# Designed miniproteins, single chains, continued (5): the designs that were tried, part 46

Each design is a single chain, and the fold is of that chain. pLDDT is the mean over its residues in the fold that is shown.

## One batch from the design tools (miniprotein)

Design m17689
Fold by ESMFold2-Fast:
Formats: C-alpha cells, structure tokens, sequence
Structure m17689 (fold): chain A 60 residues (1-60)
C-alpha cells in the first residue's frame, strides 16, 4: 500500500473514532493519529499497523 493510501485510511479511522465518542474511540483516535504521522513520513507499513489497531478497538 502506498503512503498516500495509508494516510487516507488513517484519516478515515480518525473520523470514525471521533464520531463514536466512546472510551475505546479515544484510544482508537490516538492510534489513528500515530498512523497519520507514520504515513506522512512514508512508513505505510507502520501506518497500516496503527490503522488496524484503531479498527480492532472500534469493531471488537
């Protein structure tokens, strides 16, 4: 996955977490923000790892 695609997915995860307002969503927001930082640095693999962690926290 490209860093640009990883950035978009991390931004989408952040927006989803912001919409929920649960305690799990607050942790997911931190993971999504870390994913955005890594994607901007060109680390698409690291960014997607944090996007996955955010998604797992929101969906399970």
Amino acid sequence: MSPEEALKRAQDALKAAEALGTPEAEKAKEYAQKGIELAKQGDSEGAMEYVKKAGELLGG
Scores: mean pLDDT 79

Design m17690
Fold by ESMFold2-Fast:
Structure m17690 (fold): chain A 64 residues (1-64)
Amino acid sequence: SLEEARKLIDEAVEYARRGDWEKAEELFQKAVEVAEKLPDPQEASRLIMAAALLLVGERIEREL
């Protein structure tokens, strides 16, 4: 479900903020897989893009 994908993304971002990138990537991949099974491909794409931008932002912030 969309809510399930959002939960996985929230968890991925939380792990990324803690520096656990291995767990963050694992959870992000699970969220993408759940989102791809959604009946609305536009909503799935929007969710995946937002999550990817959030994770990239967290990584850049830690390296600067």
Scores: mean pLDDT 74

Design m17691
Fold by ESMFold2-Fast:
Structure m17691 (fold): chain A 55 residues (1-55)
Amino acid sequence: SRLKELQLQAGEHYAEALRARALAAQGVDPERNRRLAEEHERLADRLFEEALALS
């Protein structure tokens, strides 16, 4: 279903954000990884909001 697809995509973006946050915390290209985390968090939040609108 579309709801499940949106939830899966939101989850994938949250996972990518967590990975980027972890890399930034370890000193691996911190400014780039912080920006990547923020972008993935924004995408995940939008997809999650769309999923909520369908439930």
Scores: mean pLDDT 88

Design m17692
Fold by ESMFold2-Fast:
Structure m17692 (fold): chain A 60 residues (1-60)
Amino acid sequence: GMYVEAIEDYEAKKKEELSLKKGDIVEVLEIVDEDYLLVKSLKTGEEGLVPRKVLKEIEL
């Protein structure tokens, strides 16, 4: 899958969103729209929406 990194802390504002800390690695499950991705945290296994602006693509 595609992996992205949180470039800043994000606090979930709605039940469908996922909170992240800077440096967290998540897997992209779905591209929902131009502003949001559905991701899965590799740390917790939790899934949720996060704004694209707080994420960057990782080359492994």
Scores: mean pLDDT 81

Design m17693
Fold by ESMFold2-Fast:
Structure m17693 (fold): chain A 93 residues (1-93)
Amino acid sequence: YLNAGIAHLNAGNYSLAIASLKNAIALNPNNAAAYNNLGIAYYNLGKLNEAIAAFQKAISLNPNNASAYGNLALALSALGNTANAIAALQKAS
């Protein structure tokens, strides 16, 4: 499911990516990579609040995930939340 979700994400099939990544999470709820990729799929669909929640969950499971912090910063910036975006970027560095 995780590999299928990533393949759909790379192909631009964001709805199929979300379905596959949710299945990956159901099998392993502590899969930080699945949450990070779920956030990327939501971000590409313009579902910014869902993207932010998914990236925050990825960070909670792996606090050293620079990719998740960078993605969180992009989603927060798109939402207009500049202060929190800057804070997330500082953690990504």
Scores: mean pLDDT 80

Design m17694
Fold by ESMFold2-Fast:
Structure m17694 (fold): chain A 80 residues (1-80)
Amino acid sequence: RVRELADEVVELARRGAEAAKAGDYETALRLFEEADRLARELAEAVRAAGTEEARAIARETVARVRAIVLPVKELLEEAL
């Protein structure tokens, strides 16, 4: 379901960010790749549901993931 997928995407992003902060970039990349895959499944589930509730969950999920990933993106940009 949309909420279950959304919660899993956020949890994977959070775990990935924690790994990156600890300097474990290999684990962080794998977790972010899995989160991205589930985010695509979430987008499809939202389209299939066709409800404003599903769209609201998707928007909130995107905002939460961006807030989690933004500090890690800055660290990665400094490393590159």
Scores: mean pLDDT 79

Design m17695
Fold by ESMFold2-Fast:
Structure m17695 (fold): chain A 67 residues (1-67)
Amino acid sequence: PAEEAARAAARGALAAGGGSGGAASYFMKTHDESGDVEAGRRAGEGAAAAGDDAVLQARTAKIGAYS
């Protein structure tokens, strides 16, 4: 789980570091090009959920280590 959180956090950081919405823009483009709204929407939800969960886990771990 820690490695999962680290990977998801790294993806979130990449999106922020590479320009806010970089990953989101790519996702939107891919979804639009495929024309598969349902598939694109579910993929987006999965990616968002993974990023959010990883950030929460990393944040909690950091607070624990800092305390």
Scores: mean pLDDT 50

Design m17696
Fold by ESMFold2-Fast:
Structure m17696 (fold): chain A 60 residues (1-60)
Amino acid sequence: SEELAKEYLELAKKTLESGDPYAEAFARMIAGLARSVLDPETAEKVIEEIEKLIEEYRAK
């Protein structure tokens, strides 16, 4: 569902903002959960957005 997709994206953002040394690993875990729970089309969009967020945080 679109609602769940937004929740996963917000969770990934909060995780990356936390400053946790494992934040990237947790964000990738959230992407894996999205793939398992959401329909394939929605899951791919969520995973793409999470990967973009990870890249942005790596650049800092």
Scores: mean pLDDT 80

Design m17697
Fold by ESMFold2-Fast:
Structure m17697 (fold): chain A 56 residues (1-56)
Amino acid sequence: PPELDLDLPADADLGTRLRALLPLVPDPAVRAQIEALLDAGRYDDALRLLQTYSRP
């Protein structure tokens, strides 16, 4: 469609994507930390942990 003003729920979409990546983290303690960061709305911190501890 010509209208691109549909990127309003970016935070919700990002949180959903990050939560979907949790199974890629083998350490349950790190997974719990990432989930806590997502619950706190700290998506940048959660993404950093995912990139650091997720499987390649």
Scores: mean pLDDT 70

Design m17698
Fold by ESMFold2-Fast:
Structure m17698 (fold): chain A 56 residues (1-56)
Amino acid sequence: VSDEEILEEAERLEREMVREHLETGKTYTRDDLYRRLGERLGVSPETVRRILERHL
């Protein structure tokens, strides 16, 4: 998985999670984003965090 794919999926998932928060009242942290994105892409949450932090 490329850094660009991780960034694109992160943006999509972040939008999904904000939408879920507004619809259901569930709260999410950045760590929840990293774990969920890691599961979706088949990479570790730490790898996701590293890539997002270096790019942003």
Scores: mean pLDDT 77

Design m17699
Fold by ESMFold2-Fast:
Structure m17699 (fold): chain A 99 residues (1-99)
Amino acid sequence: MIDEREVLAALVLIQAAVLRVIARNSKDPETRKKLEEVADLLEKAAQALIDGNFSEAAHYLREAAEKLRELAKQSKDPETRAFYERMAEILERLAEELE
């Protein structure tokens, strides 16, 4: 039976894995670096969730959301921009629910 913290951590880790796949397929080194930084923050957030450190998890989720908004501003493709903005909104909402 899955604990609520384990479910949330798993969802955050899935998002980190998706961003790492996008990073590997990116031809822009700067975009790749920022996506890897977001994935690292999400992995830290997931670990904090498992450890019961909800304030620390919320902090990492907000930092990840801010970096995704930076990626959105850098993107000239409307679909890519919308994708990063929506992911940032989901992370911000999750951070609010943890407080």
Scores: mean pLDDT 85

Design m17700
Fold by ESMFold2-Fast:
Structure m17700 (fold): chain A 68 residues (1-68)
Amino acid sequence: SLVEEVEKLLEENKDLPPAEVVQRILKFLYDKKRWKVARKVADFWLDNPDASLEELREKVLEIVKEEE
């Protein structure tokens, strides 16, 4: 599922800064042709550029789960 793939991606990149993590998530979602999900993630990051990794992870998973 998309949720499981995104969860794995977040775990594999947990040591990166939040901005790098969001870039990798967006690329992954664009490569999967999940443009609507990718846009929602990008919009969240644009509105919350100081978000912690925990906040980013929680919100990304929330967005992905809503689209499954």
Scores: mean pLDDT 84

Design m17701
Fold by ESMFold2-Fast:
Structure m17701 (fold): chain A 79 residues (1-79)
Amino acid sequence: SIIDTAKELLKKKEWVGLLVLISEIEDKETLDEVAKLVLEVKEEIPKRYRRALADQLRKKGEELDSEVAIEAAEEIEKL
């Protein structure tokens, strides 16, 4: 599943792979779950990837009406 893939990417700290995965999510429920996982590890996100991850989560959050993804983007932007 996309959620299991997100968990593996986060565990391996494959931030570029996570960006690609988020860009491919088409449903709100999957995006909500992936955004929650990203929020749990937000402090571990390297500075170089923070803007790109926040931008992607915000874009997908707005497209799929995911408040959790928009919240995740805002929290990452504050780091």
Scores: mean pLDDT 87

Design m17702
Fold by ESMFold2-Fast:
Structure m17702 (fold): chain A 67 residues (1-67)
Amino acid sequence: MYRVLAPLDKNGKLLKGLKPFYIEIDANDPTTTIDRIKTLGGSVEEYSPMTKEEAEKKVEELEKKYS
C-alpha cells in the first residue's frame, strides 16, 4: 500500500521546486522528507492508503491541480 504526499506552501500551492510523490506506507524516507518540507515553511497534504496505480494517478492529479 502507498501514500501520496503533496508539499504545499502557506498559500496552498506546490513548494517551489517540489512535486507530489508517492511512497510505500512502511518506508522510512517519508519522515525525513516531511521534516525537510516543514523546515522550508511548508506543509504536507497526505492521501492514504491506496494501490500503486491509484497513487500514480493521484500524483498526476495533484500536479495539475497545484501547478
Scores: mean pLDDT 73

Design m17703
Fold by ESMFold2-Fast:
Structure m17703 (fold): chain A 70 residues (1-70)
Amino acid sequence: SLEEQLAEARRLVEEAERLAAEGRLDEADKLFQEASRILKRLHALHPDDEEVRRLAAEFARRYRALQERI
């Protein structure tokens, strides 16, 4: 379901941020990429869904913050 896929994307980002806090930046980057792929696919399937759009923008911003630390 849409809700399950959004929950999975959130779990991946939360885990990535935990790994980044531990200095495991390469592993964190891979999980952010996985979450980004889920959100891009959800946006393609649900282009008018404001929650999908908002989370995709938020996660892209958080991923850019991680990349600045690498």
Scores: mean pLDDT 83

Design m17704
Fold by ESMFold2-Fast:
Structure m17704 (fold): chain A 116 residues (1-116)
Amino acid sequence: MNVAPHNLDKVKDKEERANAYIFHGQVYFNQGKYQDAIYYYEKALKVEPSSVRAWINLGEAYFKLGKYQEAIEAYKKAIELDPSNARAWENLAKAYEKLGKFEEAEEARRKAEEVK
């Protein structure tokens, strides 16, 4: 088994390759290495720009770094792709709260409850 070099660029299925990058990003995220997690989520999005999961995970990593505006932009992309995703709406609300945008946060929370 090849232990260190990933042949992710050789994976024929774009969705499978994007999911592999998301998995690597999640490993770094769980270690508190949010900048490394962002790197892998951005790689996933270059392969599959419609990956709702990658947009949510990218937003969560930005949120952990205190980059709330970048987190909002990522969550809005996830919602544009899947407006029924309650987690994206809940995360959007939390990011708005961090910026003191309480009206936008309440609206996003209302949307999260509507799509549960």
Scores: mean pLDDT 86

Design m17705
Fold by ESMFold2-Fast:
Order: C-alpha cells, then sequence, then structure tokens
Structure m17705 (fold): chain A 57 residues (1-57)
C-alpha cells in the first residue's frame, strides 16, 4: 500500500524508511487521500510534522 502510493507519485523505488513514514501516517489518518499524505510529508519532512499538517487541514 504505502509503496504503491509513493510509486504513483513518481517515487518508484522509495527507501524503506519513506514507506514506513507513509504507512504510519495512513494508519493515523485512514481517510486521508494519498495526495494529502504525500504533500504533508513533502512540506514537513517528518512524520510528526505531517500529522500536525493533516490535523490542521
Amino acid sequence: MAKEILSKHGIPDPDEELVEMVREIKEKFPNATDDQIINALMLSSTVEGAIAYLEKN
């Protein structure tokens, strides 16, 4: 799931760490779109920052 999300956003060979970050955020926000999760990570560069971004938006 997380690896496929990253692949569809132009990251076809993501690091395991990046895959784990996406998975953790998706578990916290199961109704968030793939775009929202990727944008949150790109803007925040951390899981905690991405969570805060998604809680605000």
Scores: mean pLDDT 73

Design m17706
Fold by ESMFold2-Fast:
Structure m17706 (fold): chain A 57 residues (1-57)
Amino acid sequence: PLVQATEDVEGKGPDEGTIPKGTVVELLERLPDGRAKVRGPDGGVYIVPASALKEID
């Protein structure tokens, strides 16, 4: 499923980097601690706060 960043977010591990507000990313997994594993448009895999993501209908 696709989700969009609602704010600039620091992604941590496996890859690291800032995901800018408005970026569409692929949701790979929702984590039980309120984080989500996503794949960015660069192909990198990031762990970010799920609260910073919005589902795209």
Scores: mean pLDDT 77

Design m17707
Fold by ESMFold2-Fast:
Structure m17707 (fold): chain A 69 residues (1-69)
Amino acid sequence: GDDVIIKVAAADLSELVGVPEEVVRKLLEDLRAGKISVEEAAERLSELGGVPLEELRAILERVKAALDA
């Protein structure tokens, strides 16, 4: 279910970006709820860590596709 997708993605992105898992989880919940776009989520994560925006966009697009399935 969506909660499993968010939990796994939040853990992976937290490790990649170097921020607390709960920060990423909140961002992914907002993405699922349609409160923010993939572009906005990628920009926020890029600002929090040193990961390139293009890499974060690709990851978040796949997460969104899984949530929308």
Scores: mean pLDDT 81

Design m17708
Fold by ESMFold2-Fast:
Structure m17708 (fold): chain A 60 residues (1-60)
Amino acid sequence: SMEAEKAIKTGTEAAKKAKNGEEARELLKKYVKPLLEKIKDEDEAAEAAGAIAEAANDAV
């Protein structure tokens, strides 16, 4: 869905800009959490959140 795509793109960009997982997590909570909450499909929201968390954990 468009909401899931937007959340994933926003989260991935935040993870890339952050140099560590802690900073990535702060950006995700501020900008991505509201987008995830707009996803009407709970499975899709969980999948998007998982993809974003994976990107944040890989941030170096």
Scores: mean pLDDT 72

Design m17709
Fold by ESMFold2-Fast:
Formats: C-alpha cells, sequence, structure tokens
Structure m17709 (fold): chain A 105 residues (1-105)
C-alpha cells in the first residue's frame, strides 16, 4: 500500500535531508531547524500550502548550506531533486499525522 509507500517516501526524504544537513554550516542548520518547526506548526494547522512553501525554503536553505560546506554540486542537485519529488508525500503525511484533532477523529 498507499500508506506504506508514503512512509517509505518520508523515510527517503529524511535520509536525503540528513545528508544535506550534515554537509551544511551551523547557520544553515539553525535556519533549517527553525523552518522545520514552522513546517510542523503549518502541518498541525492543516495549512498544506504554507507547509509546502516552508519545505521548499528548507530544501533551498540546506542546498545552499551543503554547497558552502563543500558537497559536490552534482550530489546537491541529485539530493534536492529527490527532496522535491517527495515533498507532496511528506506534506500529506505531516498534515494527516499532526492535524488530527482527537475531538473530530
Amino acid sequence: AEREARRAAVAEFARALARLMAASDDASQARAGALLTEFAEAAAAGDEARARALLDELIATLAEGARAGGMAPAEVEALTARLRALRDAVVAHAVETLSADPRVA
């Protein structure tokens, strides 16, 4: 299944993001952490458009940080392409998981 495929996409996204983060400078890692917090808040509010925009900014921030940290441009491009391909699945998973109100569910 669909749920299993979505969990696999989230795991792949997390691994690709971790690789960019590991190559990034401290300032880019700090900005990424702030963006991830804002993403979780947007997802919890059910704001898919804002959550998607925040993930796009997170990917761009870490791509720049990884390049500054000395990661090969081809590797940065490959990782950012994967992250962008998985973005919608990650947003859908986060909204479903975090926006579930116990009073409605």
Scores: mean pLDDT 82

Design m17710
Fold by ESMFold2-Fast:
Formats: C-alpha cells, structure tokens, sequence
Structure m17710 (fold): chain A 77 residues (1-77)
C-alpha cells in the first residue's frame, strides 16, 4: 500500500516538525497556550490518519489531544 505508506510518512514528518517548533517555543509560551498548540497538532494528525483509514492511530492521537486540551483548560482557569 505505497500510497498510504507515503501519506502516513508525510503526516509523521509534518507532525514531528510542528512538535519540534512548539517545543522550541515552550519556554516563551504561557503554559495553557503550549498545551493548546500541542493539542491542535495532535488533532490534525488524528484527522489525517482517519482520512488514511488508520483508525487505531487516529484514536490514539485523539485521546492524547483530549488530555492536552484538558490540561490547557486547567492551566487557563
């Protein structure tokens, strides 16, 4: 399944790059903003994996995004 393998690799590359950018900004971001930005990246990855039919990976990223969203809400209060 070359098309899905290539698409999955592209999702992982984009995901890793965006997380690295957020991690480099972490010391300069409000704590809630850091967690919100990570959650957005995780949500985007989940949607991409759903589009590829990889429901298991998508569900894992959705669960992780929900946890980061929850942490952001706690810190924003």
Amino acid sequence: NAAKEAASAAVEDAFATRLEQIASERPHLPPAEYYRRVAEVLRDAAEQYKALGDTETAQSYENLAERFERKAEELAA
Scores: mean pLDDT 83

Design m17711
Fold by ESMFold2-Fast:
Structure m17711 (fold): chain A 72 residues (1-72)
Amino acid sequence: YKASEEEKEGMLRAAEELLRELEEAIEKKAPESVIAQLAAAAGIMIIELADAGMEEEAERLRERLRELLEKA
């Protein structure tokens, strides 16, 4: 798998946006189904970032995802 710089930036932004939406959903006490859906989407994007060679960014986002889920 070989992602372009534009694809890598897009994937990173998408993952960061999903984590922001997840944080907001947790803060607003959204339904568990909504929180689970956002967490799953973020997790998939983080895996794709790691596969694209952005391992440092993926690990940082994975840690943030873990922290957010602990607060849910």
Scores: mean pLDDT 81

Design m17712
Fold by ESMFold2-Fast:
Structure m17712 (fold): chain A 56 residues (1-56)
Amino acid sequence: STVVRVAAHDLGLSPATVRELLERYLAGEISVAELAERLGISPRAASSLAAAYAAD
């Protein structure tokens, strides 16, 4: 996923970590607040990233 690769590079995380967190959020296992905290971004940015990932 291009979205995962770009986000991982920008956030200084592994692509596997970013994908795992996005998949857990989309599965309803974690909240948008937890996704945002774990990625080090705002809840708005986390929601936008998750929407981009779901569309990719």
Scores: mean pLDDT 87

Design m17713
Fold by ESMFold2-Fast:
Structure m17713 (fold): chain A 57 residues (1-57)
Amino acid sequence: MSEEEIKKEEQKKELLEKEIELSVQLLDAIVRKDEEKVEELEKELEKVVKELEELEK
């Protein structure tokens, strides 16, 4: 129970931190009107969100 839950929590924390970092970069790219960066960051953010959803199941 505890070891598997701790591992999941650690992965979730890492993914949440990555999501925050990507969200900040995405907002900056939007403000800068860097369409290429926005598209790349949106794809990376989508992957992180999917990984987070998978861990919650």
Scores: mean pLDDT 80

Design m17714
Fold by ESMFold2-Fast:
Structure m17714 (fold): chain A 72 residues (1-72)
Amino acid sequence: SDREAQLFRDFANRFVRTADDSVRVSQALQAIRDALARGASLEELRQYLRDVLKLPDEEVDAAVELYERLKE
């Protein structure tokens, strides 16, 4: 949807500064898409982003906020 695309663009624009950032952010956005498809809780997504993808706290918080907004 246009709303989903816009929210993903806003997230990418906030965190992508280098090619390495693009890979990390792509993994985060894929994790959000997978979480949406399986109906994951906010806590399950947060744990995955923090413990598996090892994202910075600010990026984890922003990704969880994005996921919450996508569920509205």
Scores: mean pLDDT 86

Design m17715
Fold by ESMFold2-Fast:
Structure m17715 (fold): chain A 57 residues (1-57)
Amino acid sequence: MEEVEKARKEIDEFLKSPDPEIQKAAETARKMLDKAEELGRPEVAVQIVEALKQIAA
């Protein structure tokens, strides 16, 4: 839960990006995080954020 909440907060910061590509990637990451939580796979939250950071770099 803690990792999921932290990931959600980090993704929300990327959603505020003025870069439309980063914003779109963050929106996709948010949907993936929500789905992972619903499927009982909170462990992928870190992987989702790491992938988003790689795109935003």
Scores: mean pLDDT 77

Design m17716
Fold by ESMFold2-Fast:
Formats: structure tokens, sequence, C-alpha cells
Structure m17716 (fold): chain A 58 residues (1-58)
């Protein structure tokens, strides 16, 4: 449901702001499961995965 996907997208963005990259990835993955055509969720998921990888390597 698109409304539920939007709530998950919002929670993912909040997790990114707080530096909780693992939680952000999970929220964005869930948002894409509910709305696979959501480009914003797809882009944010890619960014969250990159941020998580950089954090773990740095």
Amino acid sequence: MKEEAEELLKKGKEALKEGRYEEAVEYFEKALELDPSNLEADINLAMARIALAVERLA
C-alpha cells in the first residue's frame, strides 16, 4: 500500500539522519517491497547502502 510505503520511507530518512544506516536500509527495503516502482525509495536505499559500507570501512 502506497501510504504505508511512504511512512517507511520517512522512517528510513529519519534513521539516515540519526546515523542508523542498518535500520535505514531495512526501512527502504520494506518500502520497496510495498511499492517496487518508488524511485525515491530505490535511490535512498542505494545511498543508505553506500553510507553503511563507508562507515564499516572507515
Scores: mean pLDDT 80

Design m17717
Fold by ESMFold2-Fast:
Structure m17717 (fold): chain A 65 residues (1-65)
Amino acid sequence: SLAERASAAGRAAAEAGGGDEVGKRASNAMTTYLLTTGSAEAAAEAARRAGSDEGAKAALQMGNE
């Protein structure tokens, strides 16, 4: 389900982010944008904008906003 995938993506982004603060920002961005847009590309760009390039890689593709 979308909510389950969003939670999993957020956790992956948090772990890839390398720290509590950066990971939390990336996790929140991934979860919010994936739930809102349904797009991994939009979520990846949001994670990158939040400060985690590794979090962005957790998505299938890094899209442009």
Scores: mean pLDDT 62

Design m17718
Fold by ESMFold2-Fast:
Structure m17718 (fold): chain A 89 residues (1-89)
Amino acid sequence: SGEEKLQKEVDELQQQADQLIAQVQAQSSSIYPQVKKQLDDLVTKARGQAYTELNLLKSAMLAADKGISLVEAGLELKKIEEEKAKKKA
């Protein structure tokens, strides 16, 4: 289904983002110690941006599946994630 295809694309993008972040972190050890912390901070920010893009793709997937707006899908995804967190707590 379209839902399964979009979920696979999101999962592949998450894996690629994780690999790139790991590569950047590995390379940070080769620079001067005094700048390492700045690079670690940049990696943390890049990770946050990648997570935001992945959440946008998940919202688009849900919007397409349910025939709703991207904004409504984003709000529904947030509720689904909160509900999953409650079940684990």
Scores: mean pLDDT 63

Design m17719
Fold by ESMFold2-Fast:
Structure m17719 (fold): chain A 62 residues (1-62)
Amino acid sequence: SAREKIKQLIIKGVNYANEGNYEKASELFTEAYKLAVEAGDEGLAKAVLEVAKEFGIKVEEP
């Protein structure tokens, strides 16, 4: 499902951020955000942005 794909991207992005690779983390969180918006899952889209802010990860918003 779209939700499972988005969750996998968030998990991978958090792992990259924990390793200090914020560039890869930003890419993964941006993809997760776009997928959540495209799926119409507003709650999940907000959750992606909230987690990104906690880790200092930049998300490219449309």
Scores: mean pLDDT 83

Design m17720
Fold by ESMFold2-Fast:
Structure m17720 (fold): chain A 56 residues (1-56)
Amino acid sequence: ADEEQAEAAAREARRGAESAGLDPERAKKLGYEFALQTGADADTAGAAGVLAVQSA
């Protein structure tokens, strides 16, 4: 997996969290799980989680 995969997962997680009214901790978990489901390794999934929490 790569940085673009992590970014895509983070972006999707943040969009979902905002639509559902979830807090940043939930967005982080969603980004992590989305990356893992698409075949990303643990490090890339971790990065996706961190990116999902960041606003800009």
Scores: mean pLDDT 69

Design m17721
Fold by ESMFold2-Fast:
Structure m17721 (fold): chain A 101 residues (1-101)
Amino acid sequence: MKKVTAEAEARVEVEPGSELRVEVFITDTATGKTIPAKGKVEVEVRYEYDPETGKLIARVRVKVTLENIDIADGPITVAVRVEASDGSVGTGTKTTLAKEE
């Protein structure tokens, strides 16, 4: 069985007070199929204020640790999508190799 740890980051510019919806997708890169997996997902959101535009830049980092993955040898893709209540969308993707333990 394989373990994977991957970090993906999405950046989105939003109006102050916007709510964020964060979706995380884990797929087998070779087949495009969603991996049924158990594990830990950690989400960190950091905001930077842009005084020239009056907008916030939201940086969403997603760290995924999956264990006991039954997948073929090959890369795994972790994709993160962030949708703000103001309609702004940000995406990020990380491809990594699963390791044997």
Scores: mean pLDDT 74

Design m17722
Fold by ESMFold2-Fast:
Structure m17722 (fold): chain A 55 residues (1-55)
Amino acid sequence: SAAVLARAELARRVASPERLEVAREIGRTLREIGDGLERGLAAGESLAASLPGAK
């Protein structure tokens, strides 16, 4: 904890609790999408010569 204290303080001052909640939700959704895409790519490659989005 406390790797970059100044940046943490800036985030708190710029983003209210409500804004931080929205930012966390967006970040979580983007992470889930990224994880899904990575798994899709791996499965596609496992099928050999498969094209992404073929379905």
Scores: mean pLDDT 66

Design m17723
Fold by ESMFold2-Fast:
Parts: C-alpha cells; structure tokens; sequence
Structure m17723 (fold): chain A 72 residues (1-72)
C-alpha cells in the first residue's frame, strides 16, 4: 500500500507540472493524496464503505487534475 501511494504522488507531480494552473493542480493533488491516506486507514479499520467513498472523492479530484493538465 505505501509503495503504491508513493507512485500515485509521483504521477500527480507530473500532472501538476503540465497543468495550466500548477498552483491549483497542486492543491487538488494534496487533497487527493489525503483522501487516499484516509481510505487506507479506513480499510485498516475494516470500514470498507468509508474507504470506497473516500476513493470515489479522490478519483473525482484526479479527473479535475487531468482536465487542468490537458488545458496546459
């Protein structure tokens, strides 16, 4: 899980650099990373429904980051 989260962070850094608004993309990336970290904690606590909801929110942020990267 930790190595996978690190890979996600690296991928987000690349998207932020290509963004039309790098500052905004960075804020969204930080939010997405926090949601993934919370989802990992929820899974560790056995709260599968909460983990699923947090993953969905993170995915929505990733979609917005990708949109900003295309606009750059």
Amino acid sequence: MLTKLESIKRALDGLVERSADPERARELAEQAIKLYEEAVKAMENGDVDKARELRKKAQELLTEIARLARAG
Scores: mean pLDDT 78

Design m17724
Fold by ESMFold2-Fast:
Structure m17724 (fold): chain A 92 residues (1-92)
Amino acid sequence: SKAEELINEGASYIAKGKYEEAIKLYEEAIALTPKSNKRLIAKALLLRAKAYLKAGKYEEALKDIEEALALAPDDEEVRHMAELLKEEIEKA
């Protein structure tokens, strides 16, 4: 899907250190994802949180982590990624 393509592009921009561009791609991916696909939205939120963290935007990162956990509380991958990102913020 277009949303999955944007998520893949976002990962490429993070690798290049272009965090603001990655954030915009994840915002578009979230907007294009059907509300019923809570897992994909949660994963995109966590990837945007990672980009926010790398950009030093810790409050925005935490907000996205909390929203992702609220959308997919029983998803082990979402929960694991959220815990890793929270730990990175706490150590920063």
Scores: mean pLDDT 87

Design m17725
Fold by ESMFold2-Fast:
Structure m17725 (fold): chain A 86 residues (1-86)
Amino acid sequence: MDEETIRRMAKILRVSPGTVRKKFKTIEELAEYLLDKLVGGEEAKELLEMMRNGGVEISEEERKELEKKLEEAIKKLEEEEKKRKE
């Protein structure tokens, strides 16, 4: 998981970056959490099941869709947190 994503999540959750790393060991775990909470539903579940099917590496197309949904979810959390502090 990249450092920028960890720092953004740390601000949203109001914890240290180390706590984010401890809670979310992989980018997939972070994506699963965000997709479930903010964009969740059957589509998010299907994407996550494809990533975990047989332990096989996800395709480039699936990875891009996951990254797009993850970025959108993080942006929504950042906007909500900003509004709460204002």
Scores: mean pLDDT 63

Design m17726
Fold by ESMFold2-Fast:
Structure m17726 (fold): chain A 68 residues (1-68)
Amino acid sequence: MFSHVRKVIEELYEKALSKADEELKKRLEELYKEALRSLEEAEKGNQEALVRLAGLLQELAEIRRRLG
């Protein structure tokens, strides 16, 4: 389960990063780090981390959508 989520995070980050300018790349790196941290906490049973992870994935997907 979580290995698949990690792959989704990595793929969204890499695809967005390839089209991003320098300022957006910094924001993407921060979102990527937060998503991985939230994933690790969720794997340990933290329910609040699952909610944070869902929000971070949504923001990464929105950035990718805006970049085309």
Scores: mean pLDDT 80

Design m17727
Fold by ESMFold2-Fast:
Structure m17727 (fold): chain A 87 residues (1-87)
Amino acid sequence: MEELREEAERLYREGSRLLGEAEEAIKEGRYEEALRLAEEAARKFEEAVRLLRETGSESQEDINRLVAAELGLVAARFQAELARRLL
């Protein structure tokens, strides 16, 4: 449980970093790079969501972590779609 939570936290942080890099790449017109970064971010958030669901925890803290990871996934998928449309 604790170990799964720690792994999910690492994945969430990595996904957030990649998402930020994707957003910067879009602003700079680097759409191909932005797409790659956003897709990588989505994979990280998706794995974080999977691990958090595996904990089976009903604590408010774990629910908050799951919601944050799911929101990150939605944002990453949106950025990937935006980048594809701008290619």
Scores: mean pLDDT 88

